# Designed miniproteins, single chains, continued (4): the designs that were tried, part 8

Each design is a single chain, and the fold is of that chain. pLDDT is the mean over its residues in the fold that is shown.

## One batch from the design tools (miniprotein)

Design m12237
Fold by ESMFold2-Fast:
Structure m12237 (fold): chain A 60 residues (1-60)
Amino acid sequence: IEKLARAVEDYEAKKEDELSFKKGEKLLILEVLDGENVYAKSLETGKEGIVPKKYLELIE
């Protein structure tokens, strides 16, 4: 299930499969991987990667 989310703060990727983003950036959640991480796509850059859920706020 795809959901729209917004980054609540800046994040720099620590691994090749992680996504870097800035506060306020909109991301589309493509898949929930586990309790801590999702696979998401940045709507601003078009890049995809793993994102820690704690940095995201769901947009209703």
Scores: mean pLDDT 81

Design m12238
Fold by ESMFold2-Fast:
Order: structure tokens, then sequence, then C-alpha cells
Structure m12238 (fold): chain A 102 residues (1-102)
């Protein structure tokens, strides 16, 4: 396995999502990758700001029983990241799926 930088990981995720849109196995493998993890996948999707990608990732994570409010190693949730990057549509999607503002 190749260790990716944060920027390379974002580019890699975006490219693979375009190729594997609705494949839950792809998201499961990426979320179980020790270099990524489920919280990191959700955070990167929120940072990218693509509402369709965020809905895909959220649907996958909720189907697996993951908490939409899970924090990454920096203590940030996907909602925190979406707000920091100004992705209002992504914020609305996260709230719709149960993200907590408090």
Amino acid sequence: MKVLSEEELVEYFQKLVLENLNDPAFLEELGEDPAVGPATVLRIAARLGDPEVVELVVSYLLSKGYDINMKDESGKTALDVAREFGHEEVVEILLKYGADEN
C-alpha cells in the first residue's frame, strides 16, 4: 500500500468516486484502509464540497452503522469541515442526515 499525502488523498478520492460512484464496496475498502479510515473519508468528501459525493459517502457510512458525528484525529467532524470551507449545500445534507451542530 502507498501512503498518500492529504492533497493526493483528496485527488485520489475524487478520481475514484467518478469511476465507482454507487459502488458501496469501493467506499467500504477505502474506509477500512488504515491510511484513510471512515472518519477521514467523510471529512474529505465534506472538504471537496460535492453534494452528490457527500450523499454517497453518508449513505454508505450510515448503512454500516457509523456515526455521522464521528471525529477525525484532529477532533473535527464532517460538519465542522464543510462549514470551514463554506460548502453550504454540504452542511444542509449533513444536517438532513442527522449531523449535530452542538
Scores: mean pLDDT 68

Design m12239
Fold by ESMFold2-Fast:
Structure m12239 (fold): chain A 74 residues (1-74)
Amino acid sequence: ASEELNRRLLEAARRGDAERVRELLAQGADVNAADEHGTTPLHLASLRGHQEIVDILLANGADPDARDDLGITP
């Protein structure tokens, strides 16, 4: 996946934009994309309580045990 698609996926998960998350995954965004701190879309959706997005990401192979740079899981 392109770095730009992955960046947009992280932002869509942070905002709670479920339709945009679906579009970006369909375009080949990496569901397990991580930023410079190891923060994944699942971390951002879980932190913000975006349950629909959590469900979409898990259905697309998101790792619920992924650890960021602080050892925090989603």
Scores: mean pLDDT 84

Design m12240
Fold by ESMFold2-Fast:
Structure m12240 (fold): chain A 84 residues (1-84)
Amino acid sequence: SIEEAIEYLKKAIELAKKIEDKKLQNEIRILLNRAIKALKEGDIEKAIEYLEKAKELAKKIEDEKLQEEIIKLIEKAIEALKKV
């Protein structure tokens, strides 16, 4: 569901505040917020595009545990959007 996806993304944004690389933190947070905006506008396809980009950037996070937690939340959001 769209509401579940937005909840996962809000949690991902909170975790993203712990990223030490401020430029990377800002780029990921912008993509996650754009995905939430697209979801509120009903554009699921555009939201998934932003989430895939955010997931690729998240692979650059040096903290392996933080990287895994953020990627997992993004993947859960994408899965929630693929369910009818």
Scores: mean pLDDT 87

Design m12241
Fold by ESMFold2-Fast:
Structure m12241 (fold): chain A 69 residues (1-69)
Amino acid sequence: SEDEELRALFKEFDKDGDGVITEEELTAVLESKGLTPATRILIRLGDRDGDGVLDWEEFRALMALLRQK
């Protein structure tokens, strides 16, 4: 399912296994895929708590938002 695919992607971004994605982790994954990282913008769009990281719920919401353009 989409949730299983997103969960696998979340685990790929979550390099330290703490259950959140940092700007550094997101930058590293995007750069490894040959993408120019707009990580601060992506974090700001998904970060509902203002803590500078994305948890699973924020990540899922961000992925849904990006699909809407």
Scores: mean pLDDT 65

Design m12242
Fold by ESMFold2-Fast:
Structure m12242 (fold): chain A 89 residues (1-89)
Amino acid sequence: DALGAQLLEAARAGDVEKAKELLAQGADVNAKDAEGRTALHLAAEEGDLETLLRGGDVNAKDNEGKTPLDLAKENGDFATAAYLSKLVK
């Protein structure tokens, strides 16, 4: 999916406006890159989650077996980790 690939690039660049546009166009929020990372994995490292959390799979594992929550914890972003933990129910 071309939109999913563009969403991953926008998330990697921290381009929130582009990510919002792509999601509005129907981009798959759960699309994975070559490392098995979703947009949520990439956003969790930077702490910019709010826009990308809509429909994102918080339990998705990358090729190293890490979830977005794992990446947020490794980055030391307590607020992001706490927010992701609420979505795991």
Scores: mean pLDDT 72

Design m12243
Fold by ESMFold2-Fast:
Structure m12243 (fold): chain A 79 residues (1-79)
Amino acid sequence: GPRVLSDEEIEALFKKFDKDGDGVITLDELVEYLSELLGLPPNETLRRLATRLIEAADRDGDGVLDLEEFRALVTALMG
């Protein structure tokens, strides 16, 4: 079932998917997160879902998710 994650767990998850260490989650990194969360391989369906989720969570309009935007998204998906 859905779980509520602590700030520390969300930060650890962010760092896990921030593979290049740039301090943001890109579309490709979000696809990896959704792939693990849903148990599906990365594909066009997950890319479309990730694009829609970035559009919904991206508060500063930069096309990527910072830690706070990622926290909001993870909370919505897992809470």
Scores: mean pLDDT 72

Design m12244
Fold by ESMFold2-Fast:
Structure m12244 (fold): chain A 71 residues (1-71)
Amino acid sequence: MVVRSGSDVAVLQQGLLELGFAEAGTPDGLFGPKTEAAVRAFQRAHGLSPVDGIAGPKTLEALRKAARAKR
């Protein structure tokens, strides 16, 4: 797990929600099943491999690029 603190997890959850991945649910700072489902959905939608639900460097970089494109 790359994201350690509740604040980092909440930022990840907010980013996923902003990109339309409602599976993330409430940004509560807990990396639970809902956050994992949203990460998997994001990985699948953006053609990332493997689709493992882990917010690693590759997934975070893709999320950053997608969020920047929406701004």
Scores: mean pLDDT 72

Design m12245
Fold by ESMFold2-Fast:
Structure m12245 (fold): chain A 71 residues (1-71)
Amino acid sequence: GSMRKEILRLIGRILRLIGDILDLEAELRRLKENGGSQADIDAIEKEIAALEAERKELMARIDELEKELAK
Protein backbone atom coordinates (compact mmCIF):
# COMPACT_ATOMS: atom_id res chain seq x y z
CA GLY A 1 0.00 0.00 0.00
CA SER A 2 0.94 3.68 -0.06
CA MET A 3 2.95 5.18 2.82
CA ARG A 4 -0.26 6.95 3.92
CA LYS A 5 -2.05 3.59 4.29
CA GLU A 6 0.91 2.19 6.26
CA ILE A 7 0.76 5.20 8.64
CA LEU A 8 -2.99 4.60 9.18
CA ARG A 9 -2.33 0.90 9.93
CA LEU A 10 0.38 1.85 12.45
CA ILE A 11 -2.02 4.33 14.11
CA GLY A 12 -4.58 1.51 14.42
CA ARG A 13 -1.95 -0.71 16.10
CA ILE A 14 -1.03 2.13 18.52
CA LEU A 15 -4.72 2.64 19.44
CA ARG A 16 -5.02 -1.08 20.29
CA LEU A 17 -1.84 -0.89 22.42
CA ILE A 18 -3.25 2.16 24.29
CA GLY A 19 -6.43 0.16 25.02
CA ASP A 20 -4.38 -2.78 26.35
CA ILE A 21 -2.25 -0.44 28.52
CA LEU A 22 -5.38 1.20 30.00
CA ASP A 23 -6.84 -2.23 30.85
CA LEU A 24 -3.57 -3.28 32.55
CA GLU A 25 -3.38 0.05 34.46
CA ALA A 26 -6.94 -0.56 35.73
CA GLU A 27 -5.91 -4.09 36.85
CA LEU A 28 -2.78 -2.68 38.54
CA ARG A 29 -4.92 -0.17 40.49
CA ARG A 30 -7.26 -3.00 41.58
CA LEU A 31 -4.29 -5.14 42.76
CA LYS A 32 -2.85 -2.22 44.78
CA GLU A 33 -6.27 -1.37 46.33
CA ASN A 34 -6.96 -5.04 47.25
CA GLY A 35 -3.48 -5.76 48.65
CA GLY A 36 -2.29 -7.93 45.76
CA SER A 37 1.11 -9.65 45.93
CA GLN A 38 4.26 -7.72 44.94
CA ALA A 39 4.99 -10.45 42.35
CA ASP A 40 1.61 -9.83 40.64
CA ILE A 41 2.14 -6.03 40.76
CA ASP A 42 5.67 -6.38 39.31
CA ALA A 43 4.37 -8.68 36.53
CA ILE A 44 1.70 -6.15 35.42
CA GLU A 45 4.18 -3.22 35.61
CA LYS A 46 6.65 -5.19 33.44
CA GLU A 47 3.88 -5.95 30.90
CA ILE A 48 2.86 -2.24 30.76
CA ALA A 49 6.53 -1.26 30.23
CA ALA A 50 6.83 -3.74 27.31
CA LEU A 51 3.68 -2.34 25.63
CA GLU A 52 4.91 1.27 26.15
CA ALA A 53 8.23 0.31 24.49
CA GLU A 54 6.35 -1.18 21.49
CA ARG A 55 4.21 1.99 21.28
CA LYS A 56 7.40 4.14 21.14
CA GLU A 57 8.83 1.98 18.31
CA LEU A 58 5.60 2.29 16.28
CA MET A 59 5.54 6.09 16.83
CA ALA A 60 9.17 6.35 15.63
CA ARG A 61 8.22 4.36 12.49
CA ILE A 62 5.33 6.79 11.81
CA ASP A 63 7.73 9.76 12.19
CA GLU A 64 10.10 8.26 9.57
CA LEU A 65 7.23 7.59 7.14
CA GLU A 66 5.89 11.16 7.63
CA LYS A 67 9.38 12.56 6.86
CA GLU A 68 9.44 10.55 3.60
CA LEU A 69 5.96 11.85 2.66
CA ALA A 70 7.14 15.46 3.29
CA LYS A 71 9.93 15.08 0.68
Scores: mean pLDDT 86

Design m12246
Fold by ESMFold2-Fast:
Structure m12246 (fold): chain A 75 residues (1-75)
Amino acid sequence: DLPTRVIRKGDRGPEVLALQRALRRLGFYTGPVDGVVGNETIAAINAFQEKLGLPANGVADEETIAALREAVAAL
């Protein structure tokens, strides 16, 4: 499942893997699913936020994660 906490650049772990997989399924992320938030993951977060009209801050905050859950559920 997608994380319930805020994810920022440099964060690592299974929550980041879930985030990267969700972004790949939605077509926003083409980089490695490695569980590390680097520049490619931040770019994917920004692109997703821009598409939905959310603030493009590159942070997977509560609003961004909720929107990701909805988008993945609609697939």
Scores: mean pLDDT 82

Design m12247
Fold by ESMFold2-Fast:
Structure m12247 (fold): chain A 82 residues (1-82)
Amino acid sequence: SEKKEKILNLLDKIEALVRKYVPPEKQDEILSLLREIKELIENDFDPEKIYALLQKIVDILGDNLPKEIAELLREIVKILSE
């Protein structure tokens, strides 16, 4: 599935940006959520569950959400809605 591959590539980009821009105290929680999303995409593709986990990432980061991460998260949501 080309959609799954696109989302996995976007998640890899988000992981790199999280390690670079997110405060260390929040990194482990965000990286854990990204891992859960990857596992759902590979083993049990459920757009609603994936969307819920993406929203948790947004909620955790809040005002500290980097624009670059926000843009990649929006692209994943767009792909999920197609």
Scores: mean pLDDT 85

Design m12248
Fold by ESMFold2-Fast:
Structure m12248 (fold): chain A 138 residues (1-138)
Amino acid sequence: SDLDKKLLEAAKNGNLDEVKKLIDQGADVNAKDKNGYTALHLAARYGHVDVAKYLIEKGADVNARSKKYGYTPLALAILGKKLDVIELLIKNGAATIFGGKGGMTAADFARMLGLEDLADYIKKLEEKYKDKLKSDND
């Protein structure tokens, strides 16, 4: 819809006030463009942590996949080196194994890009949030 297209543009530009207005007007928080990108994909790629947080609070799918490569918001945050968004997504249940069982890990993806320090940081975040989830189940 026209509202959904405007939501994607507002998320790409980091315009939190416009994102809020468009969602209040009935824009679909999980609307996809022609390439399968959601507002959360675009906020993640461009490092707009405030927009990403708001979209997640409104029910954005943290594991939404693009059409051609199956990029998730987390994969795009890694490509953009957006540390605050990477932590936000992992904290909110983003899958850290791309392509399902036996797929590439988020840390392996960062290493493939030559980002060794980022790969180590992602592994630390995975352990930090996994241990919190385990303590809540025991």
Scores: mean pLDDT 86

Design m12249
Fold by ESMFold2-Fast:
Structure m12249 (fold): chain A 69 residues (1-69)
Amino acid sequence: GELKEELLRLIGEILRLIGEIYDLERELERAKEEGDEERAKRLEEEIRELERRLEELKKELKEVEKKLD
């Protein structure tokens, strides 16, 4: 069951990151509406870093899925 446990762990991590990105995107919209350019820039950088991490996890998920097939 090792691969199935790893698959579920990766799905959980991906869902958590998607939630974090969603929250930061909402904060970014608010910062832009308020004209806080410095905060908006920081949030854009954080979102980009989390998006890169999400892509890495999605890649790892595909590798685990291949092993289950």
Scores: mean pLDDT 85

Design m12250
Fold by ESMFold2-Fast:
Structure m12250 (fold): chain A 64 residues (1-64)
Amino acid sequence: EFKVGDIVEVIEDFEAKEPTEISLKPGERLEIQKIVDGEYVLAKSLNTGVEGVVPKAVLKKVIE
């Protein structure tokens, strides 16, 4: 389960469908800013600094 402050890696391509979402490519690293609900998080790209809503299903928690 994800929590605020977790560093996560994108494991699946995601295309933004709403203005609040961001598009993601596999291998990108994000920091969780907020848990939106059971399916989505607000995350900040560590590459660009842009924040947006993304589905948890395309993310994996980075432990090392």
Scores: mean pLDDT 81

Design m12251
Fold by ESMFold2-Fast:
Structure m12251 (fold): chain A 67 residues (1-67)
Amino acid sequence: SKPAQKLTELDKKLLEAARNGDAEEVKKLLAEGADPRALDENGLSAFDLAVENGHGESARVILEASL
């Protein structure tokens, strides 16, 4: 695999919060300007990570941020 794009610290925190299902942290990071379309090393977005790990509330918050 190759790095897709330079991730900001906010983007990295968003991906981690989505993976962990921390919906409160997800909301704060999105409000701070984290990119909901940022991809991890496997090409998964924050939404994908939340869904894959069973975190419906975090997935909903991320999806709504795409509006």
Scores: mean pLDDT 79

Design m12252
Fold by ESMFold2-Fast:
Formats: sequence, C-alpha cells, structure tokens
Structure m12252 (fold): chain A 80 residues (1-80)
Amino acid sequence: DEKGWTELHRAAYEGKLEEVEKLLAEGADVNARIDPEKNPEYGNYTPLHLARMNGHKEIVELLIKNGADLTAKDIYGNTP
C-alpha cells in the first residue's frame, strides 16, 4: 500500500493465520520488505520480523516453512 506494507505484512502483524496461508497460496512474496522511504518506522521489515515482534508463533513457523529469510536485516540491522 501507500505506506509500503503488503497484505502479507499486515496479516503477519495482526496475527491472521488463515489470511497468511491464503496470501502465500496466492503467491505473495514471503520475503517482501517494507520500503523505508514510505515507512521509516518499519523500514526493511519482512513479514517474519512483524510476526516475531507480535509473538504470533504459528505464523512465524508458517513463514519459515514457506522460505522466510532468517538473515534478513531491518533498518536497525536486526534479523527476525
């Protein structure tokens, strides 16, 4: 969207497991990064960063199973 978030980022952040499953099945990029120019607060965050930040364990496991990059760094240099 205009704030740099994909639907997968929002579903992972909000804990919507069924929506995450649907989006991944539809070909959503599991490693999509939030554009820091559009959103400096969550710049370079992947869906995995957001799911871990909010404690959504089942979504974390699902994202990892679907190829989430465990080495992806946010704008602060932190991995998920």
Scores: mean pLDDT 80

Design m12253
Fold by ESMFold2-Fast:
Structure m12253 (fold): chain A 85 residues (1-85)
Amino acid sequence: DQEVLAALDRLITKLENGEELDLSSDDFKIVVKRLQQLYGLDVDGEFGLATFNAVIKLQKDFGLDVDGIAGVPTLKALKKHIQKN
């Protein structure tokens, strides 16, 4: 989980600095694979419909706006979810 937490921290920092989320980055792929694992999906690192639905479920589970966007609140919620499991 240390590599995933580090990847999340890098993505969150870039977004907080006003940079766009690079969906092709290795950090994003690491985070997507961990999300897929947590929600019992095939771990392929691809952001498809099943992974989008996992983001929706994460947002619902953490009481966030349910928009499917992997923004700072969603990435921070995923970090908390990983740290508790």
Scores: mean pLDDT 80

Design m12254
Fold by ESMFold2-Fast:
Structure m12254 (fold): chain A 64 residues (1-64)
Amino acid sequence: MAAIDAVPQEQLGKGLKALRIARGLSQRELAERAGVSQSTISNVESGRIRPSPETLARILAALA
């Protein structure tokens, strides 16, 4: 592919889901650690929404 655009929502969602599963976390547990709703985690992982930079930072910190 010749596309140099920002990471697609589906790739972001897949990456977050893979990291969450590798940590043995449910969507609810990740949401609790990140300080966001479970619906936010579900929608981000499915590519339904693109998280804000702040929300993404919280999710990544919870997975670190």
Scores: mean pLDDT 76

Design m12255
Fold by ESMFold2-Fast:
Structure m12255 (fold): chain A 64 residues (1-64)
Amino acid sequence: MSVEERYEHAVELARELAAQGDHEGAVTVLGVAGHDGKEVNPEGAERARELAAELARRHGLPEL
């Protein structure tokens, strides 16, 4: 799986986790994708970090 494909997969996985009520798992998956993808897909990594921060704030979770 390419880095871009891993990023898209992480976003979909996070959406599934959030839909199941696992907001901590969703934030963790997006936070990791945002960090690991930064050098290869900086825009995607930034979007993942922004989404993780938004979900964390919305559900009272710590930011990664």
Scores: mean pLDDT 69

Design m12256
Fold by ESMFold2-Fast:
Structure m12256 (fold): chain A 102 residues (1-102)
Amino acid sequence: DLYTPATLSAELSAQLFEAARAGDVVRVSELLDQGADVNAVDAEGRTALSIAAEEGHIGVVRLLLRAGADPSRIPESASEEVKKLVEEELSKMPEIPAPRAT
């Protein structure tokens, strides 16, 4: 059936990855509002945050961090500008989600 919760969740995650790659802040916001998992991973273990950071989409990175995305998912290859934004956004958020991602 067309709109089961499981099907909708998978569709939202797929669209979230596409929006993050495109730098579409508005679409990312809409998908998160619809219940997309901000920390969803693709087949390669990549999150929307890691995709946006790799592409240099500062607005999407900021939005995802504010929505509760795991900052440890930001790749080492991310630009200095992205890393600076993450540091600035985390300094405004007293709660750092520092899970032991082993």
Scores: mean pLDDT 73

Design m12257
Fold by ESMFold2-Fast:
Structure m12257 (fold): chain A 66 residues (1-66)
Amino acid sequence: MDKKTEAQQNVIKAVKALEAGDEEKALSYFKKADELDPENQLGRGLAQALIDAGVKSKALEEAAKL
């Protein structure tokens, strides 16, 4: 599996963790996605989009700053 696909899978896991209310796990997955695809801003871009959509989460605020 290429690193971009693995980064996308980690973003999906982060969203699932966020839906479950596990902000620490969500942030961990966002960080993993950024490590796998730092130039594409996949995790940061989604985190910012969710904040702009009105989702309030410390994990999202921290992920958007990666």
Scores: mean pLDDT 76

Design m12258
Fold by ESMFold2-Fast:
Structure m12258 (fold): chain A 98 residues (1-98)
Amino acid sequence: DVNKQDESGLTPLHRAALEGDLEKVKELLESGADVNAPVKDKRTGKTYEGRDPETGFTPLHLAARAGHEEIVELLKKYGADLNAKDKEGRTPEDLLAE
């Protein structure tokens, strides 16, 4: 399952977006990865609580924060929610501007 979360609450798509692996992002999206999957807090399983800064981040949030502009554009083409908010109410565009 391409949407299975690891011990950190990250799907393969979250990991590839964070690491800047454009080819892996393409492969995962073509395989049906959930473009809007939120990172879950590994202790609670929730997307809106936790100490980890990435809690509630979508793949688009992670790519934007890391400055991977080509991955940001690819995720947008696959229907990423540009208005998705992390636990602090930030959108991916808010993170890209920082």
Scores: mean pLDDT 72

Design m12259
Fold by ESMFold2-Fast:
Structure m12259 (fold): chain A 152 residues (1-152)
Amino acid sequence: SDKNIEAWRKLAERVDPKRAEELVEIYKKKSRVFAEAELLVRLADELSEEEKEEARRRLLELLKDPLRAYGELQKAFDGEASKPTFLAATAVHWVDLLRNEIVPLSEENREVVLDALAHVSKILGEEAEEAVLSGLPPELAEEFRERLEELR
């Protein structure tokens, strides 16, 4: 059943009808976390509250397992996964999820997102760590550093 693909297609067609086919192909071929994050970051103001909540729920389920989240990021950058710059740019999208309140900053959700960012930064190295730190609000930067040190 292509139920999830059809639901995502309907959302993409509503938000950007001219690019809907392209966005659906990204969802199918690359990575669900990449496609969901791109949609939410770029088009958050176009989404209804119900659509935002469903998209946040899907993204948070992917982020609850940081190793799975990293695997989805590797799929998004197939052939480019060895380039730290492309992977650091992806990590910045995770920062935008926090800054634009796309992911609710409840204690549980904050921990999930910060843990995912710490794992991605550990894998990608100092360039990703610097990109994340430059994008985080000061109040979250210290918690991010603590999470990253716990993984070393």
Scores: mean pLDDT 59

Design m12260
Fold by ESMFold2-Fast:
Structure m12260 (fold): chain A 111 residues (1-111)
Amino acid sequence: SEKEKLGKELLMAAKEGDLEKVKELLEQGADVNYKDVHYGATPLHLAAQLGNLELVELLLKNGADVNAVTTTDEGYSPLDLAKLSTSEEKEEIVKLLLENGADPNAKKAVV
């Protein structure tokens, strides 16, 4: 379906850190909270792990679920994955997620 196609393209663009493509896909009606079939990861999970602040900001502005969890046994939140990032923007991303309602006691906090 169109929704599945846009969702898969959105996940790929988020994984690649392609800000312009993510913006275009969201404007075309892509589900900002689309979950991948294997791990239940959302675009926000991927952006947070990548450590791309501008992409995290764009996704949150478009209604990304800050407390979405992966379908893995651990149940990672975007905040959990942000803490695993090696990006110089990690601390700013963590702060932004918390300011947008991220639960600091997420199911599994990692360092």
Scores: mean pLDDT 84

Design m12261
Fold by ESMFold2-Fast:
Structure m12261 (fold): chain A 79 residues (1-79)
Amino acid sequence: SRLELAMEAGRAVHDARRAMGLSQRELAERLGVSQATVSRIERGALLPSPELLRRIAELAEEAGDLASAKRLRELADRI
């Protein structure tokens, strides 16, 4: 379901952000979105676009977190 995808995407974004050592505000600044948007995504209250998930995957890959990058791209392909 879309709700289950939103919850899984939110968890994946949270895990990737924490692995990068970024606050929700810092991730939001890098993505060009509001901190409220990042918070809503991480809590599963908002399903992110596939494009936004791929941008977070690129940031994770640049930080050396290939596992998070793969997870985020696989989730983007399911939306």
Scores: mean pLDDT 91

Design m12262
Fold by ESMFold2-Fast:
Structure m12262 (fold): chain A 124 residues (1-124)
Amino acid sequence: EFDISTLASHSDPLIRAAYLGDLEEVKRLIEEGADPLAHTAGGLSALHAAAAGGHLEVVKYLLEVTNGEILKIKDADGRYITGARHLGIPVGPLWLAEKQGHEEVVKYLREKLKELGVPTEVDV
């Protein structure tokens, strides 16, 4: 089961900085060669961390520096890491922001996913 509290102590410094909302550290790490598109085998990326932490400015920066490509990443199984389901539950950055009540991050991510044509959820 995914536990968001592990993001504050994650081994990847970019994921940690994104979860903590340290925009200057996020920028510094990327400028020093950290890959903003990097993700774990489970599809966890800096965008997941920023969304879980509710840090809209970090979310915006990650989308800008990747030209939106961070929303189109697929995991090793070919599933979009945004809006994807893992272990029977949704664990994409949109789901993480919704679960944590970060409404402004939710609104921003929904808008950007629609603009890029990336699936977010099943429309009923």
Scores: mean pLDDT 71

Design m12263
Fold by ESMFold2-Fast:
Structure m12263 (fold): chain A 120 residues (1-120)
Amino acid sequence: SRELNAELLRAARAGDAERVRALLAAGADVNATEGEALGSSKYSTGLTPLHLAAREGHTEVVRVLLEAGADVNHRLQPEDPNSPVAGLTPLDLAELLHASPETIALLRAAQAAGQVPRPV
């Protein structure tokens, strides 16, 4: 549901970890994007709940989203491909905006765990 996804994005930005858990349990898409939830806009950057929580330094929301299978490698897709935020992952955004050390550590650990290229 677009409404559940929009509420998830708002809850993640607000740092409401209990609301995030409830919305995920109700079937909200953990990888919902702002553009999909609110309709396509030329100003859509493709922000996910994980990007919003990382940007704001909401460590508990970041943990909840990662436990729910949030895509730690999701890249921002702004309208302008030359935008300095183009291609930023949640970790890149947290580091750029000097988010809490705890938030950065969680995102680094999640990226490391997700980057198991099985050697051929």
Scores: mean pLDDT 75

Design m12264
Fold by ESMFold2-Fast:
Structure m12264 (fold): chain A 108 residues (1-108)
Amino acid sequence: EEEKKLLEEILEVLEKLARAYLVLEREGGEPAESLEEALEKLKEALKKAEELGVEISEELKEQAREAAEKYTKTILELKEIIEKDPESEEAKKAKEILERFFELKKAI
């Protein structure tokens, strides 16, 4: 129900993180403090860069590193939830999030 709405929001965020992850792999990453902060900064920075026609700046690279690090940790946590109790409602939701994320990453 409400989880469906949250899932759609998460997928949009993960799409941006997938792009940032590709950039990060070229540079080498650093740990992010929090997913929420990294996602907001990354979203705002990408939007500004597109508006100004700016290529990937150092600020965007730093934000991408943080976002990618936090994203990776989140994905691992979701996988652990699925492995611990695959039949639970929480595991079903986590599995759907991961599957749709992989689908988005493939499309990029």
Scores: mean pLDDT 53

Design m12265
Fold by ESMFold2-Fast:
Structure m12265 (fold): chain A 157 residues (1-157)
Amino acid sequence: GAALDGDLEAVKEALAAGADVNAADFLGTTPLHLAAEAGHLEIVKLLIEAGADVNAADKYGRTPLHLAAEAGHLEIVKLLIEAGADVNAADKYGRTPLHLAAEAGHLEIVELLIEAGADVNALDKYGRSPLHLAREAGHEEIVELLLKAGADPNAKG
């Protein structure tokens, strides 16, 4: 749809016509989830201004912040945090945005999430911390950053 495809004018027209900004599909996916995952910054701005729920969770417990953090969309991550996104929201697997950014190798997003109060010692349902995921993925600069931020090097996982 328009939010996923980056069609800003189609999103504007739909909202002007009274479309529900928070309309969720059968998976709980909202326009904000799609725009955040796809990296459509101007559509994310428009949806937030139109009253989008920045903490909407899909059926997997994923918020727009989870999707933007995993995809590496730094400016969207900043905007979602400024709009009141829960930086410690956990998906159905216990993964936070910090877990996803650390595994994906997005150093500047990891820095931003830590500054915004992300729990560096959060464990997923498999007992894995963001530090564990960064180490397994070989992201040495993220490992060093997490350790400096107080990550427990002996956390089991």
Scores: mean pLDDT 92

Design m12266
Fold by ESMFold2-Fast:
Structure m12266 (fold): chain A 108 residues (1-108)
Amino acid sequence: SELLEKLFEAARNGDLEEFIKIIGQLRNEGYTLVEILLLKDENGNTPLHLAARNGHLEIVELLLKLAEVAGVLEEVLSLKDKNGKTPLDLAKENGHEEVAALLEEAKK
C-alpha cells in the first residue's frame, strides 16, 4: 500500500515527524504495533533495518521503545534481511557507531 511505502521511506530518510504520522495512520487502518514493527520491504528490511543502515538514531530509539511496549523487542532485533543482516549488522557495516551502541544495549 502507499502508506507502507511511505513508512519505509520515512525510516530510510530519517523523517521522524512523517514516520510518527504514518504509524498513526496505519493504526487507524487497523494495523497493530506488532504488525507495523515486523513489516518487511522487498529486500526483507523492517523499518528498524532501514533506520539502522542509515544512522537515524531518533527513529531507532522510537522503534526500540515501541517494540518493548509491544513485547517484540527480541524478535525485531533478531530479524534478518535477505542478505542475512540484522539491524545491528547494518549499523556496524555503515559506520553508525551510536546506533550500533544503542542496538547492542537493547539486546540485553
Scores: mean pLDDT 90

Design m12267
Fold by ESMFold2-Fast:
Structure m12267 (fold): chain A 160 residues (1-160)
Amino acid sequence: SIELIGEAIKKKVEERLGVEVEVKIASERRLELVVTDKGTGVRIGIVIELPESFPKGKITIAIAKAGDLEEGGFVVEIEVGEEVTDEEKVAEFIAEVVTEVVKAILDDLKPKAEDIEEKLNKIGEEKFNGKIKVTVTHVEDPEKHPYGELLLRAEEFAKK
């Protein structure tokens, strides 16, 4: 369920990174989250869209650093194979994906999409026997990306 995903993300991100996470269920298939690092003042907005076939199909995650979209704007696409039926295991993996991207944004001025993607695909291979694939894209121009509108939305509510 979407509540399970939101709780898994909040718990993992807060516990591993020492930040605050606010979760909003925007619809049956959309989560909106804001991460706040009180020490640095950094805010990161996150929009997650689930496929109707969840846990199978494509999960899209837009992650945007408020005021720094050029360096901190990422779209993650998680393609889940037809054989995957464990919704809780996929929810935990979504939480891992979000945690690794947020950590990269917080720890580095110029996080590398390729490095994040390689790490996440290694975790996906170990947990799902190659039945899950992750693509991480650093979006320099939201207007040129199919999910650019989600990225702009993520940045907008992180600024609130």
Scores: mean pLDDT 86

